Designed miniproteins, single chains, continued (2). Designs and how they scored, part 23

Each design is a single chain, and the fold is of that chain. pLDDT is the mean over its residues in the fold that is shown.

## One batch from the design tools (miniprotein)

Design m4816
Fold by ESMFold2-Fast:
Structure m4816 (fold): chain A 80 residues (1-80)
Amino acid sequence: MIDEKDVQLALAYMWVGIGNLLESQGKYEEAGEAYKKAGEIAAPVDPKLAAEFYKKAAEMYKKAGKEEKAKEAEEKAKEL
């Protein structure tokens, strides 16, 4: 049986993988967007894990010089 939670977590980790690849290429804003998507997908099933993904997104946005996006991601992590 395919558990909806397992599908959501698999999708979230797929986006983490995309973020890791983009980060390795120096594409920090795009990496932040990928980690943010992972957080959004994980939030309904694992809020603690989602908070970690939002923290990674914030770190990427800071490296990209996107301070406003970084603060938004940090706030989302604190809400979880």
Scores: mean pLDDT 85

Design m4817
Fold by ESMFold2-Fast:
Structure m4817 (fold): chain A 83 residues (1-83)
Amino acid sequence: SEEEKALERLKKNPNDADAYLELGRIYLQKGDFEKAVEAFEKALKLDPNNAEAYRLLATVYEMLGDEEKAKEYRQKAEKLSKE
């Protein structure tokens, strides 16, 4: 599966920010919002200026009904995309 491929990448390189970003997208697509947040937070720990990860976190929190966090992460993504 695509999830297994992302996990295999992380076994070989645990500092692969793109693999965490992909894993987060897979969890988001499955509706596993808690695992999606964890994966995107790990991606941001490795690459703090990743505007895409902030956009995806905003989407997750919007789906969870947390409008305040969704707005906060969307604003962070916009600032990073402008620079």
Scores: mean pLDDT 86

Design m4818
Fold by ESMFold2-Fast:
Structure m4818 (fold): chain A 70 residues (1-70)
Amino acid sequence: LEEAIKTLEELLAKETDPHRKALLLFQISLGYIRLGDLEKAKEYFEKALSLLSPEQQKQAEALYEKELAK
């Protein structure tokens, strides 16, 4: 899991497309929820939301809430 997050962070550093950056940031956020680092999870989630449309933000919020409930 930690290794997967590092891989996503490396991909994020090389990514130039805003939409793909948002998806990578969101995936990193979910990874941090699974690690129990809710502070970093929220930080990355907020960054992802800033790059998403209002419709995409609603979908991301629903998935984020489901991961938190686990």
Scores: mean pLDDT 79

Design m4819
Fold by ESMFold2-Fast:
Structure m4819 (fold): chain A 56 residues (1-56)
Amino acid sequence: SHLEELVERALAGVRALLEESREAAQIAADMGVKELEKLDPEAAARFRAEAERLLA
């Protein structure tokens, strides 16, 4: 679905930024959650959980 593609692309962005800067990756994760919450709170929750795992 379009939402699944958005979540996967947002996670790919966090992963790419994490290779350069944890700070940039964290900002991207925070912004991604905020934007996804406007579309679907469940998709935002899934993205947040996966981003937190990547940043741990």
Scores: mean pLDDT 83

Design m4820
Fold by ESMFold2-Fast:
Structure m4820 (fold): chain A 69 residues (1-69)
Amino acid sequence: MWKEKGDEAFKKGEYEKAIIYYGKALAETPADATAERAELLENIAKAYEGLGRHDSAADARARAEALRK
């Protein structure tokens, strides 16, 4: 599964790979699965932080927060 591949890449410090896999998981996740989508966006944000891309990380976090409001 894409999420598991993302988690594995993140664990290895392969943050760009993790973002790609989490993005694929997000694309395959139903729009009404808001909790799962929020979790994937949080993982994408953490991977962007690992790359030093703080603006992209903040954007992903804001999207995750919007799904929980």
Scores: mean pLDDT 83

Design m4821
Fold by ESMFold2-Fast:
Structure m4821 (fold): chain A 56 residues (1-56)
Amino acid sequence: LEARIAELAAQLGMTVEDARTVVEAFPDRELAVRFLVAQGADEELAEELVELLRQL
């Protein structure tokens, strides 16, 4: 789980800590995904990252 989260964060050009901060800032999953896509992230990768971080 943690290895996959690190891989996804790296592919999106961010640290795991930055990704966790985004998920914590947005209680709505859709808002977190939309924010990451607006920063240039691939939607499918952003959705997977947000889902995995919400499971922790």
Scores: mean pLDDT 77

Design m4822
Fold by ESMFold2-Fast:
Structure m4822 (fold): chain A 62 residues (1-62)
Amino acid sequence: MEEVRKEIEELTRKAREALAAGNVPEAWRYVSRAAQLAHDAGLPLLPETREVALAVKRAIDA
């Protein structure tokens, strides 16, 4: 369980880094994997992961 949470946090960080670099498709892939891991593990979506997911969606819609 703890290893899955660390993986979600790392994917969330990578998504934020990709978004900051202007790589929206890469950020989407990382945040999607983080959300999938949370779902599969029965964990609530982390606030940080949700924030990045919303930021990625806004970048796609811009």
Scores: mean pLDDT 80

Design m4823
Fold by ESMFold2-Fast:
Structure m4823 (fold): chain A 72 residues (1-72)
Amino acid sequence: SDAEAARRARLREGLRKIYEKQKETVEKNADKYKGVTKEQALERIERSYKAGLEAIDAGDEAVERGVENELK
């Protein structure tokens, strides 16, 4: 119980850090987005982050592995 709660908390924290880094990347490369505006890129990142949080809460192993791999 406590171990599972701690693992999910780590995955949510990891996903938040990925989200923050993706936003920084869009900010640094705003002038390079010709087919997708900066706003559209940020909206996609936001939707992906929210979907990822829901998937972690649902126990989606593929999403959990993806977050763990990004934290290496």
Scores: mean pLDDT 77

Design m4824
Fold by ESMFold2-Fast:
Structure m4824 (fold): chain A 86 residues (1-86)
Amino acid sequence: SELSLEERIALLEKQIAEEKDPEKKAQLYSQLAVEYDNLGKLEKAIEALKKAIELVPDPATLRLLGLLYEEMGKYEEAKELYEKAK
């Protein structure tokens, strides 16, 4: 059986706390953001992506953060993130 969204979030938080490699930790934060977005917790999803970007400013992660800002109606912030992702 598949894990619930809440169980996946708890597992990701544990993995993040134990992960020492910045690139892998950033990937885990990006996964955490997707799970929060699936729960409709946009503010927590944004916080997780910001932590991922702080560790590794990956263009794909910057674009994902831009998409979440668009979902919030923050189009100017989304545009700035898309420009940084070039």
Scores: mean pLDDT 87

Design m4825
Fold by ESMFold2-Fast:
Structure m4825 (fold): chain A 75 residues (1-75)
Amino acid sequence: TAPLTDEQQQALNRAMAATEEEASKVLSRDQLDAVLAATARQGAAYAQANPDASAEELYEQIVAIGRALIAAALA
């Protein structure tokens, strides 16, 4: 597996920060930790599978993953 580009890594970091901010308001600590770990794993996997994805596309996709995982944790 190739490492992420600096632009992709920055997009992932920004998406993770946005997910943590949203999740921390509604989830317990254990749920928050699980959602962040799953979002990071799935986000990194998406970036590795889509090396030509723009920073904007990565940000939007990873935020969508995070939101779906938050919704699942609340169900």
Scores: mean pLDDT 83

Design m4826
Fold by ESMFold2-Fast:
Structure m4826 (fold): chain A 87 residues (1-87)
Amino acid sequence: MGRLTARLTLEAREIGSDEWREVASVEKELRPGFDEITVTFTTPEKPAEVRLRLELREDGQLVGSAEMDLGIVPGGATVTVTVPLRG
């Protein structure tokens, strides 16, 4: 089995904008068996649409991806996302 790496990214979009911006990301090499990856973001003073993007790579090759819309997060809120993964 090659090295399995997970990258978890939170992207935010200002309400009424078409532009997604990366606001937080974490990259982790997964250990064999169950592992987890966590990312945290605090919105500034304005509400934002937030989405999660997950990328899985084995030896640098993309082997899986997922996206999830988290909806509108109010200003000053903290979003913490933990994703359970198998390495």
Scores: mean pLDDT 78

Design m4827
Fold by ESMFold2-Fast:
Structure m4827 (fold): chain A 55 residues (1-55)
Amino acid sequence: SAEAERLRAQIENLEATRRTLEAQRDQFDPELYARLLAELDASIAALRRELERLE
């Protein structure tokens, strides 16, 4: 479905953002890094849960 397609694209974009964040880890304050990573992981998990409901 179009909705499942968009969810997959959003997950892929967030996964790419997560890889970039990990590559730049040393450029961030450790506390800020941990918060950003947790927010990305939570968003990815929520989108994956929605995708599972559609597939």
Scores: mean pLDDT 86

Design m4828
Fold by ESMFold2-Fast:
Structure m4828 (fold): chain A 69 residues (1-69)
Amino acid sequence: HMEEEKKAKEYLEKAIEALKNGDVRAAIDYMSEALKYATEEQKNLIREALTAIAAGDYDRAIELLKKAL
């Protein structure tokens, strides 16, 4: 009964919390799960956030994920 959009949002919220707590591995795993349920716009923002994480820019990654909510 859970809608795909609600699943994407749930995983995005978990990813943001993981990044704020310094758990980069958990954040990446949650972002990967979010991609399975995300809209095309959300997918683009999540991919940009993954690139920011790879560059070590966690503040930018959090900002991009918040835009995807």
Scores: mean pLDDT 86

Design m4829
Fold by ESMFold2-Fast:
Structure m4829 (fold): chain A 67 residues (1-67)
Amino acid sequence: MPKDFEEALERMKELAEKAAKSKSEEEREKALKEIEEIYKLILSVTPPEFHEELEEFYKELMEKIKA
């Protein structure tokens, strides 16, 4: 499987868009959980100096879903 950092970020964006457009609270919760799991996985393989950038990206996605 591709382990490209960019592909993981794209997946998180896709899930956030799906959640934001969802007609169901259940679908939103599923997307939120999956985004969190991807985020934790990316953090585990990313050097600490990039964690701030990842955290900002994650916050932006969460705000998009909650808007």
Scores: mean pLDDT 75

Design m4830
Fold by ESMFold2-Fast:
Parts: C-alpha cells; structure tokens; sequence
Structure m4830 (fold): chain A 68 residues (1-68)
C-alpha cells in the first residue's frame, strides 16, 4: 500500500545524515535535504521509479511525497 511504501521510504532515507524526513499523518512524507540540485533531482527520479503509487513534488531543497 502507499502508506507502507511511505514508511519504507522514510526508514531508508533516514540513514543519510544529509536527509531529514517527517511523516505527516499516513499519506505524506516531507524530505528536507542538504543535497545539491543534481543529487536532489536524482533522488526524486529514483522515488518516482521505485514507488509508482506515490506522487512526488520538488520545491527548493525539499521533496514532498504523497500517496496517490
């Protein structure tokens, strides 16, 4: 399910000290980073490819992931 996908993504990303994740309710994950623009875009594309049931929005250094 999308909820389980968000939880798994949050656990994976929390291992990188350049990435801070916050789970909001059951359907939204906010990812704040100190990554470069190129690294941030690469991460967003990986999430889109790995989690087809999740919607991804990039603004500045932040990625917001929501269950479709």
Amino acid sequence: SGEEDLKELAEELSKDPRIKVELIGKDTLVIETTLSVEELIGLALRIIGDYPNLDVKVEGNTITVTVK
Scores: mean pLDDT 84

Design m4832
Fold by ESMFold2-Fast:
Structure m4832 (fold): chain A 60 residues (1-60)
Amino acid sequence: MGAALPLPAEDAPRFAQTVNMVLQGKSPEEIAERLGISRGTASRLVKMARELLARQGITP
């Protein structure tokens, strides 16, 4: 059972945006471009967002 870890203050609003963009079917690359973050950070946020959505029963 993975605990939801708090995000750094700088990443918290980006994570919320990432969740919304994952629901819209956007790729980590598009999210990185949209948020002005590195591809590594976007990939991490997308994985966290997908895990959150999976716990809520919201996955493709």
Scores: mean pLDDT 71

Design m4833
Fold by ESMFold2-Fast:
Structure m4833 (fold): chain A 83 residues (1-83)
Amino acid sequence: KYYEEGVKLFEEGKYEEAKEKFEEAIKENPDYYEAYVLLASVLLALGKYEEAIEYLEKAVKLRPDDESLKESLERLKEYLKKL
């Protein structure tokens, strides 16, 4: 339920509240890959780029065969080099 609440808040632009919901989802299920991905997206919206990378790296470890996730992580790292 926390994940679904977080998605709703994220879509409404309520990033701090969405962050709290995704953090709760991860506390209940540390293997919740989708929660790590969306928490990283929320952190990007909040300008917390280094934390976003950490959560994406954790998501990649949970699903190493997810090429889209690996590409997203590499794109984010490339973007930060240009800031």
Scores: mean pLDDT 82

Design m4834
Fold by ESMFold2-Fast:
Structure m4834 (fold): chain A 68 residues (1-68)
Amino acid sequence: SVEELLERLRENLRKMGESEEKIEKALEIIRKAVKTGDFKGAEEELKKLGLSEESLELALLTLRLLLS
């Protein structure tokens, strides 16, 4: 389910050392993309959050899985 993948993403981002603020923003961006189908907009917003390269890659992979 969408919520199961988002909860897994939350746990992994926390383990990677991301702040709770950045994690919640990333999850909100992805939830919005699932509702709108706007992959490109979500990708641009995620890139602006200042996540680490590894965290950004995981968030983008999660986004692709949810919009495929």
Scores: mean pLDDT 87

Design m4835
Fold by ESMFold2-Fast:
Structure m4835 (fold): chain A 56 residues (1-56)
Amino acid sequence: MEKERRAVLLRAAADLHRVAAEVTKTLNLPEEKREAEAKAALEAARENEEKARELE
């Protein structure tokens, strides 16, 4: 598989995870649950960005 294509997909995944984190903040969930979900989404975004940079 092309490294360039993989990097683009990983960056797109990171962007989607950031959007998910923002959406989670607007949900009517218990504060603790909302915080945990947002943290998980941001961690996933960070991981995907790191993998994309590794492929450069």
Scores: mean pLDDT 77

Design m4836
Fold by ESMFold2-Fast:
Structure m4836 (fold): chain A 81 residues (1-81)
Amino acid sequence: SEEEEKAIKHMDEALKAAEAGDYQTARDHLTEALKEASKLPNPSRGANLATAAVLRLIGIAIEKNSQELLDAVREAIKAAR
């Protein structure tokens, strides 16, 4: 679906930004990915995409020892509600 394509694109951009150390851009793209995932007609698919995006970003934050990226992930989750 168009929403699934948008969710995946925003997820990919969030991951790229996080690897580059651009945590504000990572937060903004994660927020949009979570919003688009929530619009999917299959709630299990949406939940799986959202979970995968969040866990991947947390993994990057742990590898980089970045509290700033962990905070960005938490802010994105709050903003997507």
Scores: mean pLDDT 87

Design m4837
Fold by ESMFold2-Fast:
Structure m4837 (fold): chain A 61 residues (1-61)
Amino acid sequence: MSIREKAEEWFKEALKLSDEEREKLAEEYAQWLGKELNLSPEEVELVKRIIIQEIKDEIAK
């Protein structure tokens, strides 16, 4: 599965989850993306925060 397809699938599932489950899934996704793109630990943490914020913004619409 491509990075884009994985991200789209993950995002759809995340919208159905509780806040705690979303944080866990965001962590798992950020770790996976970090391995695929060879990101630093700091970049992985940033990706996790961005994902969580995007989900919150989408719910607030």
Scores: mean pLDDT 73

Design m4838
Fold by ESMFold2-Fast:
Structure m4838 (fold): chain A 75 residues (1-75)
Amino acid sequence: SMAQEIVERLERHTAGLVERLKTLSPEELERLRAIVEADRAELERLRAELDPAVAEAALAAADRIIAAAEEQLAA
């Protein structure tokens, strides 16, 4: 399902997050943030397709990625 594809994409983005983000340009960081924000919004809409614990974990992962990207952009 689309919801499962979003969960898998968010999980990939969390792997080595801090180290990876340090090497991205500001433009790449803004693009990543935009993609993750869009995925988060779509996941909220499709929440009922997922196990509640999986949905909550994926949304929390999205929030962590967004926050980390914003921190790197502010540095």
Scores: mean pLDDT 82

Design m4839
Fold by ESMFold2-Fast:
Structure m4839 (fold): chain A 73 residues (1-73)
Amino acid sequence: APSVEELLERVRELSKKALEALQNGDFEKAIEYLEEIKRVLDELIARLPPDSPLAQRAREMKEQVDEEIEKLK
């Protein structure tokens, strides 16, 4: 199973790919990467104590990703 560190690296990689897709006007591909970020963030949240600062940041990031997906649809 991926570690917390591996999940954080995955979010970073996917965020870069989503940004590149947006810059290229590929909104469909950007949405795919953003949806994958949400899945990784859900897994990260499930592995962390609910009151940890990192879990709180992951929840906030997930909300921001949800808002971005809705703007692109």
Scores: mean pLDDT 85

Design m4840
Fold by ESMFold2-Fast:
Structure m4840 (fold): chain A 60 residues (1-60)
Amino acid sequence: MEEEIEEVVRIFLESLEKHGGDVRKAALDAIEEAKKRGYPEEVINEGLRRALEIWRERQA
């Protein structure tokens, strides 16, 4: 579970960079990719939450 959460964090951060910080577009792409990899909703939600915290800290 922790390794899967870390992978979702990576996917979402890469998507945020690709979309220039557009959270909505990045989240849609990251959710679709994580679902294709078979990650459960709880893992996806936690990964997105952690990635947003990291992204916001980088913007501060």
Scores: mean pLDDT 81

Design m4841
Fold by ESMFold2-Fast:
Structure m4841 (fold): chain A 58 residues (1-58)
Amino acid sequence: SRDDLELRRLLLQIVRDANLFVAERAREKGREDLARQQEADARRLEERIRELEERIRR
């Protein structure tokens, strides 16, 4: 249902934000490689969120 898709989108948004938070912490510790990996994971989640938004709009 649309409600299920909206809840799934919310969950992915929370996980994306957590990945970005970890990336920022990693960069502060000089772990640029880890920061880039977490940012890449967040971008993958952003793409999944966009897919869900498209499905919700249909």
Scores: mean pLDDT 88

Design m4842
Fold by ESMFold2-Fast:
Structure m4842 (fold): chain A 77 residues (1-77)
Amino acid sequence: DEVVEQARAAVDELLAALKSEAELEAAREDARAALAALPASLAKAAERAAEMTEEEKKKLEELAAGLEEAARLLIEA
């Protein structure tokens, strides 16, 4: 699913950016904008949950956990 793949890539990119102390301040605005967009992308994926495989559902749950981790890092930083 294109939406799930885009959300996965966005989460991975956000986590990498948020863990970079040297570039954290510069990355924060971009990370916040991307984090704001992720819930909408995940919500679109969830609307198709009835058509999703168990493997795709697990990936969506992992993406949600990654989003929570990214939000935690932004709050703590």
Scores: mean pLDDT 65

Design m4843
Fold by ESMFold2-Fast:
Structure m4843 (fold): chain A 52 residues (1-52)
Amino acid sequence: MLEELAREAEERGDDVLASLIRMFRTVLKLESPEEAKKAEEEAIEKFRKIME
């Protein structure tokens, strides 16, 4: 889901936002699957608000 959102940001021409989303997704891989899932859902909501 975050990777799809990052691609959408790139398509809009916001390379900085796309890079931030991908970096955050990489950091989430260091967390447990349960914690990563919850943090990913929250991050998707936040990034979508930024992209409006």
Scores: mean pLDDT 76

Design m4844
Fold by ESMFold2-Fast:
Structure m4844 (fold): chain A 78 residues (1-78)
Amino acid sequence: SLREKAEELVKKGEEAYKQGNYKEAAELYFKAAELYLQAGDYRGAAEAYRKAAESYKKLGDEVSAFAYENSANLLEKM
């Protein structure tokens, strides 16, 4: 299912993050968020966007981090 694929991508993102591969982690979390959105799981998408934002903060990309945090906040208000 879309949700199971999203959960698998989150786990891969967590592994990349633990290894310091923050760019890869951000990309995996973004893909997971898109699958959660397709599944109608707004909470899952919001959490994945926050993980992507945290990964971008580790990369020093504050603009991308802010954008994804804002997207997560909007989804949680829905």
Scores: mean pLDDT 89

Design m4846
Fold by ESMFold2-Fast:
Structure m4846 (fold): chain A 66 residues (1-66)
Amino acid sequence: ASAQREKQLEAEAKELYDRMSELVAETGRETLRAAQESPEEAREIARKGGEEAQKLSDEANELLAK
């Protein structure tokens, strides 16, 4: 049934959002550590982490757009 399918897609999207939140927290910690040694390296870590988080968000949105 479509309702059951929607619930499955929502659960999968939630897992992607949870991964995104975890990645953001991890990237934040790495960025803070790197900032003590190299602000430039910290910026690169934050940028890459943000890009990966955006990919997860995009995948979740695609699932929900079905």
Scores: mean pLDDT 79

Design m4847
Fold by ESMFold2-Fast:
Structure m4847 (fold): chain A 72 residues (1-72)
Amino acid sequence: MSKEELEDEILVAMARMYYSLGRLAASKGDLETALELYREALRIAEEAARSPEARRLVEEIRRAIAEVEARL
């Protein structure tokens, strides 16, 4: 594993963590907190955008943001 591969792997893991926390907040009806967590997850995932996994995660997070914004 190269340094760049490790960095992308860490960024994807961090983005997934924020995304999971955002989904938890949304499930509790805290849409404002969910939106903040999703935006942070998106920022991190976009940093790793060379990864196909990160690109799919970006699409999933963007969809989640749109769904939360539609409910605000």
Scores: mean pLDDT 84

Design m4848
Fold by ESMFold2-Fast:
Parts: C-alpha cells; structure tokens; sequence
Structure m4848 (fold): chain A 87 residues (1-87)
C-alpha cells in the first residue's frame, strides 16, 4: 500500500514537471483550440486562468503528498525518541 502512494507521488511529480516545462505550449494549444471553436476572448482568458489555477493546485497537492510521505506522526515519534535518548 505504501508502494502505491510512492508510485503515485513519483508519477505526479513527473507529470507536474512536464506540465511546468510545457506550460506556455499547453496554454498556446488551448488558446488555439478555443479560437477554432469560436470562443470570445473573455471566455478564452477565463479558461486559461483556470488552467493556471489547476496547475498551481496540482503543485500544492504534490508538495502536500511529498510531506505526507514522511508521515508527521512517524517523524514526531522519531524526534520524541531522540529527545528522550539525549536525556
């Protein structure tokens, strides 16, 4: 079960890095597609803004999952044991 979470985190990090590297290209492709569909400029900007917010949210989620991989509970127990050993 822990391996599944590590695999998901690694996949999400790789995906996020690819999205960040291709952010401008992705935004350009979306803008072109919306233009072909005849969306007005206001709607196109709204969609692109939503894409940026989704990318930001994904980045925050990956960061939270990374911190969760070393569970706060286990890290707290480790630190408490270390403090007691030093007494």
Amino acid sequence: MEEERKKLLEEMEKKLKELEENKEKLKEEIREELEKEGFPEEEKERVLEAVELLLEGLKLKVEAERKGEVTPRLEELKERVREEALR
Scores: mean pLDDT 66

Design m4849
Fold by ESMFold2-Fast:
Structure m4849 (fold): chain A 95 residues (1-95)
Amino acid sequence: MEELLKKAREAFEKGDFDKAIEYLNQAIKEAQERGDLKGLAEAYFELSEIYYKLGDFDKAREYYVKALQIYLKLGDDEGFERVKNKLIELEKKIK
């Protein structure tokens, strides 16, 4: 999991968004198979950030909401606030 998230971040920093999405989809599958809700929320959040940067606001919103729901279930106030603030920014950008 952590290795996949690291590879996704490295690809994102290099501007290789297709590779970053590929690594994040692998991280999502691994998290789901292991029941790793924290890792799943982190992967959904990073995926939403990539779609936001690509201008795919529908997918960005979808994955932000998925991450938000998981952080809420976990009682992760820091994760919840981070995603909530990104959703507020997104809603101001789309009409």
Scores: mean pLDDT 85

Design m4850
Fold by ESMFold2-Fast:
Structure m4850 (fold): chain A 90 residues (1-90)
Amino acid sequence: MEERRLEQKAANYWVAGQLLLVAAAVSTDPEERRQADEGAAGSFEKALKYLAEVDREQAIKDAERGLKWAEEFGTPIAAERLRKVLEELK
C-alpha cells in the first residue's frame, strides 16, 4: 500500500516537473523562466527520490531522460539538479 503511495507521489511530481520544464522553455520573461526552471528542478528531484524507494533502476533511467530534456530545453537549474540526483542514485 505504501509502495503505491510513493509511486503516485513520484508520478505527480514527475508530471509537474515536465509541465514546468515546458513552461520554462516557452517563457519570454527571464524571471518566469528562472522560476519555472527552479520549480522543474524541485519537482523532478522529489519525483525521483520517491521513485528510487520503489524502483531505483527506473529512477536512474528517468533521471537520465529528464536530464536530456533539461539540456535540450535549456533549463540549467533543472539540468544541474538532475545531474546531482543521478550521481546520488548511482
Scores: mean pLDDT 85

Design m4851
Fold by ESMFold2-Fast:
Order: structure tokens, then sequence, then C-alpha cells
Structure m4851 (fold): chain A 55 residues (1-55)
């Protein structure tokens, strides 16, 4: 799971993942992220939350 969370964080920062894909992946992995930040394209906040969950 840690590898998937880190890959998702990198994809979010690179702008390769849509907000919907990031939200779906976080839900599947049981990670709580800021949905408003994801929808606004604040990928730095989302990536930070995903990396914290990976640790």
Amino acid sequence: DKEKLLAAAEAAEAGKASPEEVLRLAKILGVEIDEEAARKGDYKTVAKQLREAAE
C-alpha cells in the first residue's frame, strides 16, 4: 500500500491524475484527504496527505 500511496502522490503533483481518480484511490486505500483541495487542484496538499498515509 505504501508504494501505491507514494505513486499516487507523485502522479497528483505531476498533474497526471485527475481529482476524481485521486479521490477514488484515497477512498479505496482508506485515506482521508481534503476533497475541496483535490477539486481546486491543490495537488500539493493532497500529495502531502497521501505521503503522510504512506509513512
Scores: mean pLDDT 73

Design m4852
Fold by ESMFold2-Fast:
Structure m4852 (fold): chain A 59 residues (1-59)
Amino acid sequence: GAIRRAAMHDAGMSEEELDELVEAYRRGDEERIRELAERHGLTPEQARNIAEAILKDEE
């Protein structure tokens, strides 16, 4: 969706990394969310917001 494309452009995350972020968010895996966030210079809150926005856009 549009949210995934924006996150790839703005955060530099790959589509695979966004899929992993969304699955981590669904599981409540805060440690994995933090790891993915730190890799791309994001806060864990920003990464969670991206995952939530993707789920709302695609559900």
Scores: mean pLDDT 81

Design m4853
Fold by ESMFold2-Fast:
Formats: structure tokens, sequence, C-alpha cells
Structure m4853 (fold): chain A 66 residues (1-66)
């Protein structure tokens, strides 16, 4: 999980938002939950990809986590 998290952050920093989304989704699948920080990065990555429905979904989840 920690290695996946570092890869997800690196993909996001590199502007590889598709890979970042994939890696954060794998983390959620394995852990059942993202931290507020991880959920924020995932929402931002979806925003960069133009997936407004996913941005809304993850923003709502972020409010529940915070």
Amino acid sequence: VDELLEKARKAYEDGNYEEAVKLFEEIQKKTGELTPEQARLLAEAYDKLGDLEKVREWTEKLRELS
C-alpha cells in the first residue's frame, strides 16, 4: 500500500493523472478507504481529466472524511 501511495503521488506530480487515478483506486480497493489527503488528490486528478461527476463524488466523500 505504501509503495502504491508513493507511486500515486509521483504520477500526480508528473501530471500523469490517469495513472494517479488508477493507483488511488487500487489503494481504496485494498484498504476500503482513502485518507482525506488521498481523496483530495484523487478529486484533483479527476478535475484535471475533466471528469466532473467523479470530482463531485470524491468531494462529497472528502466532506464525510473530514
Scores: mean pLDDT 78

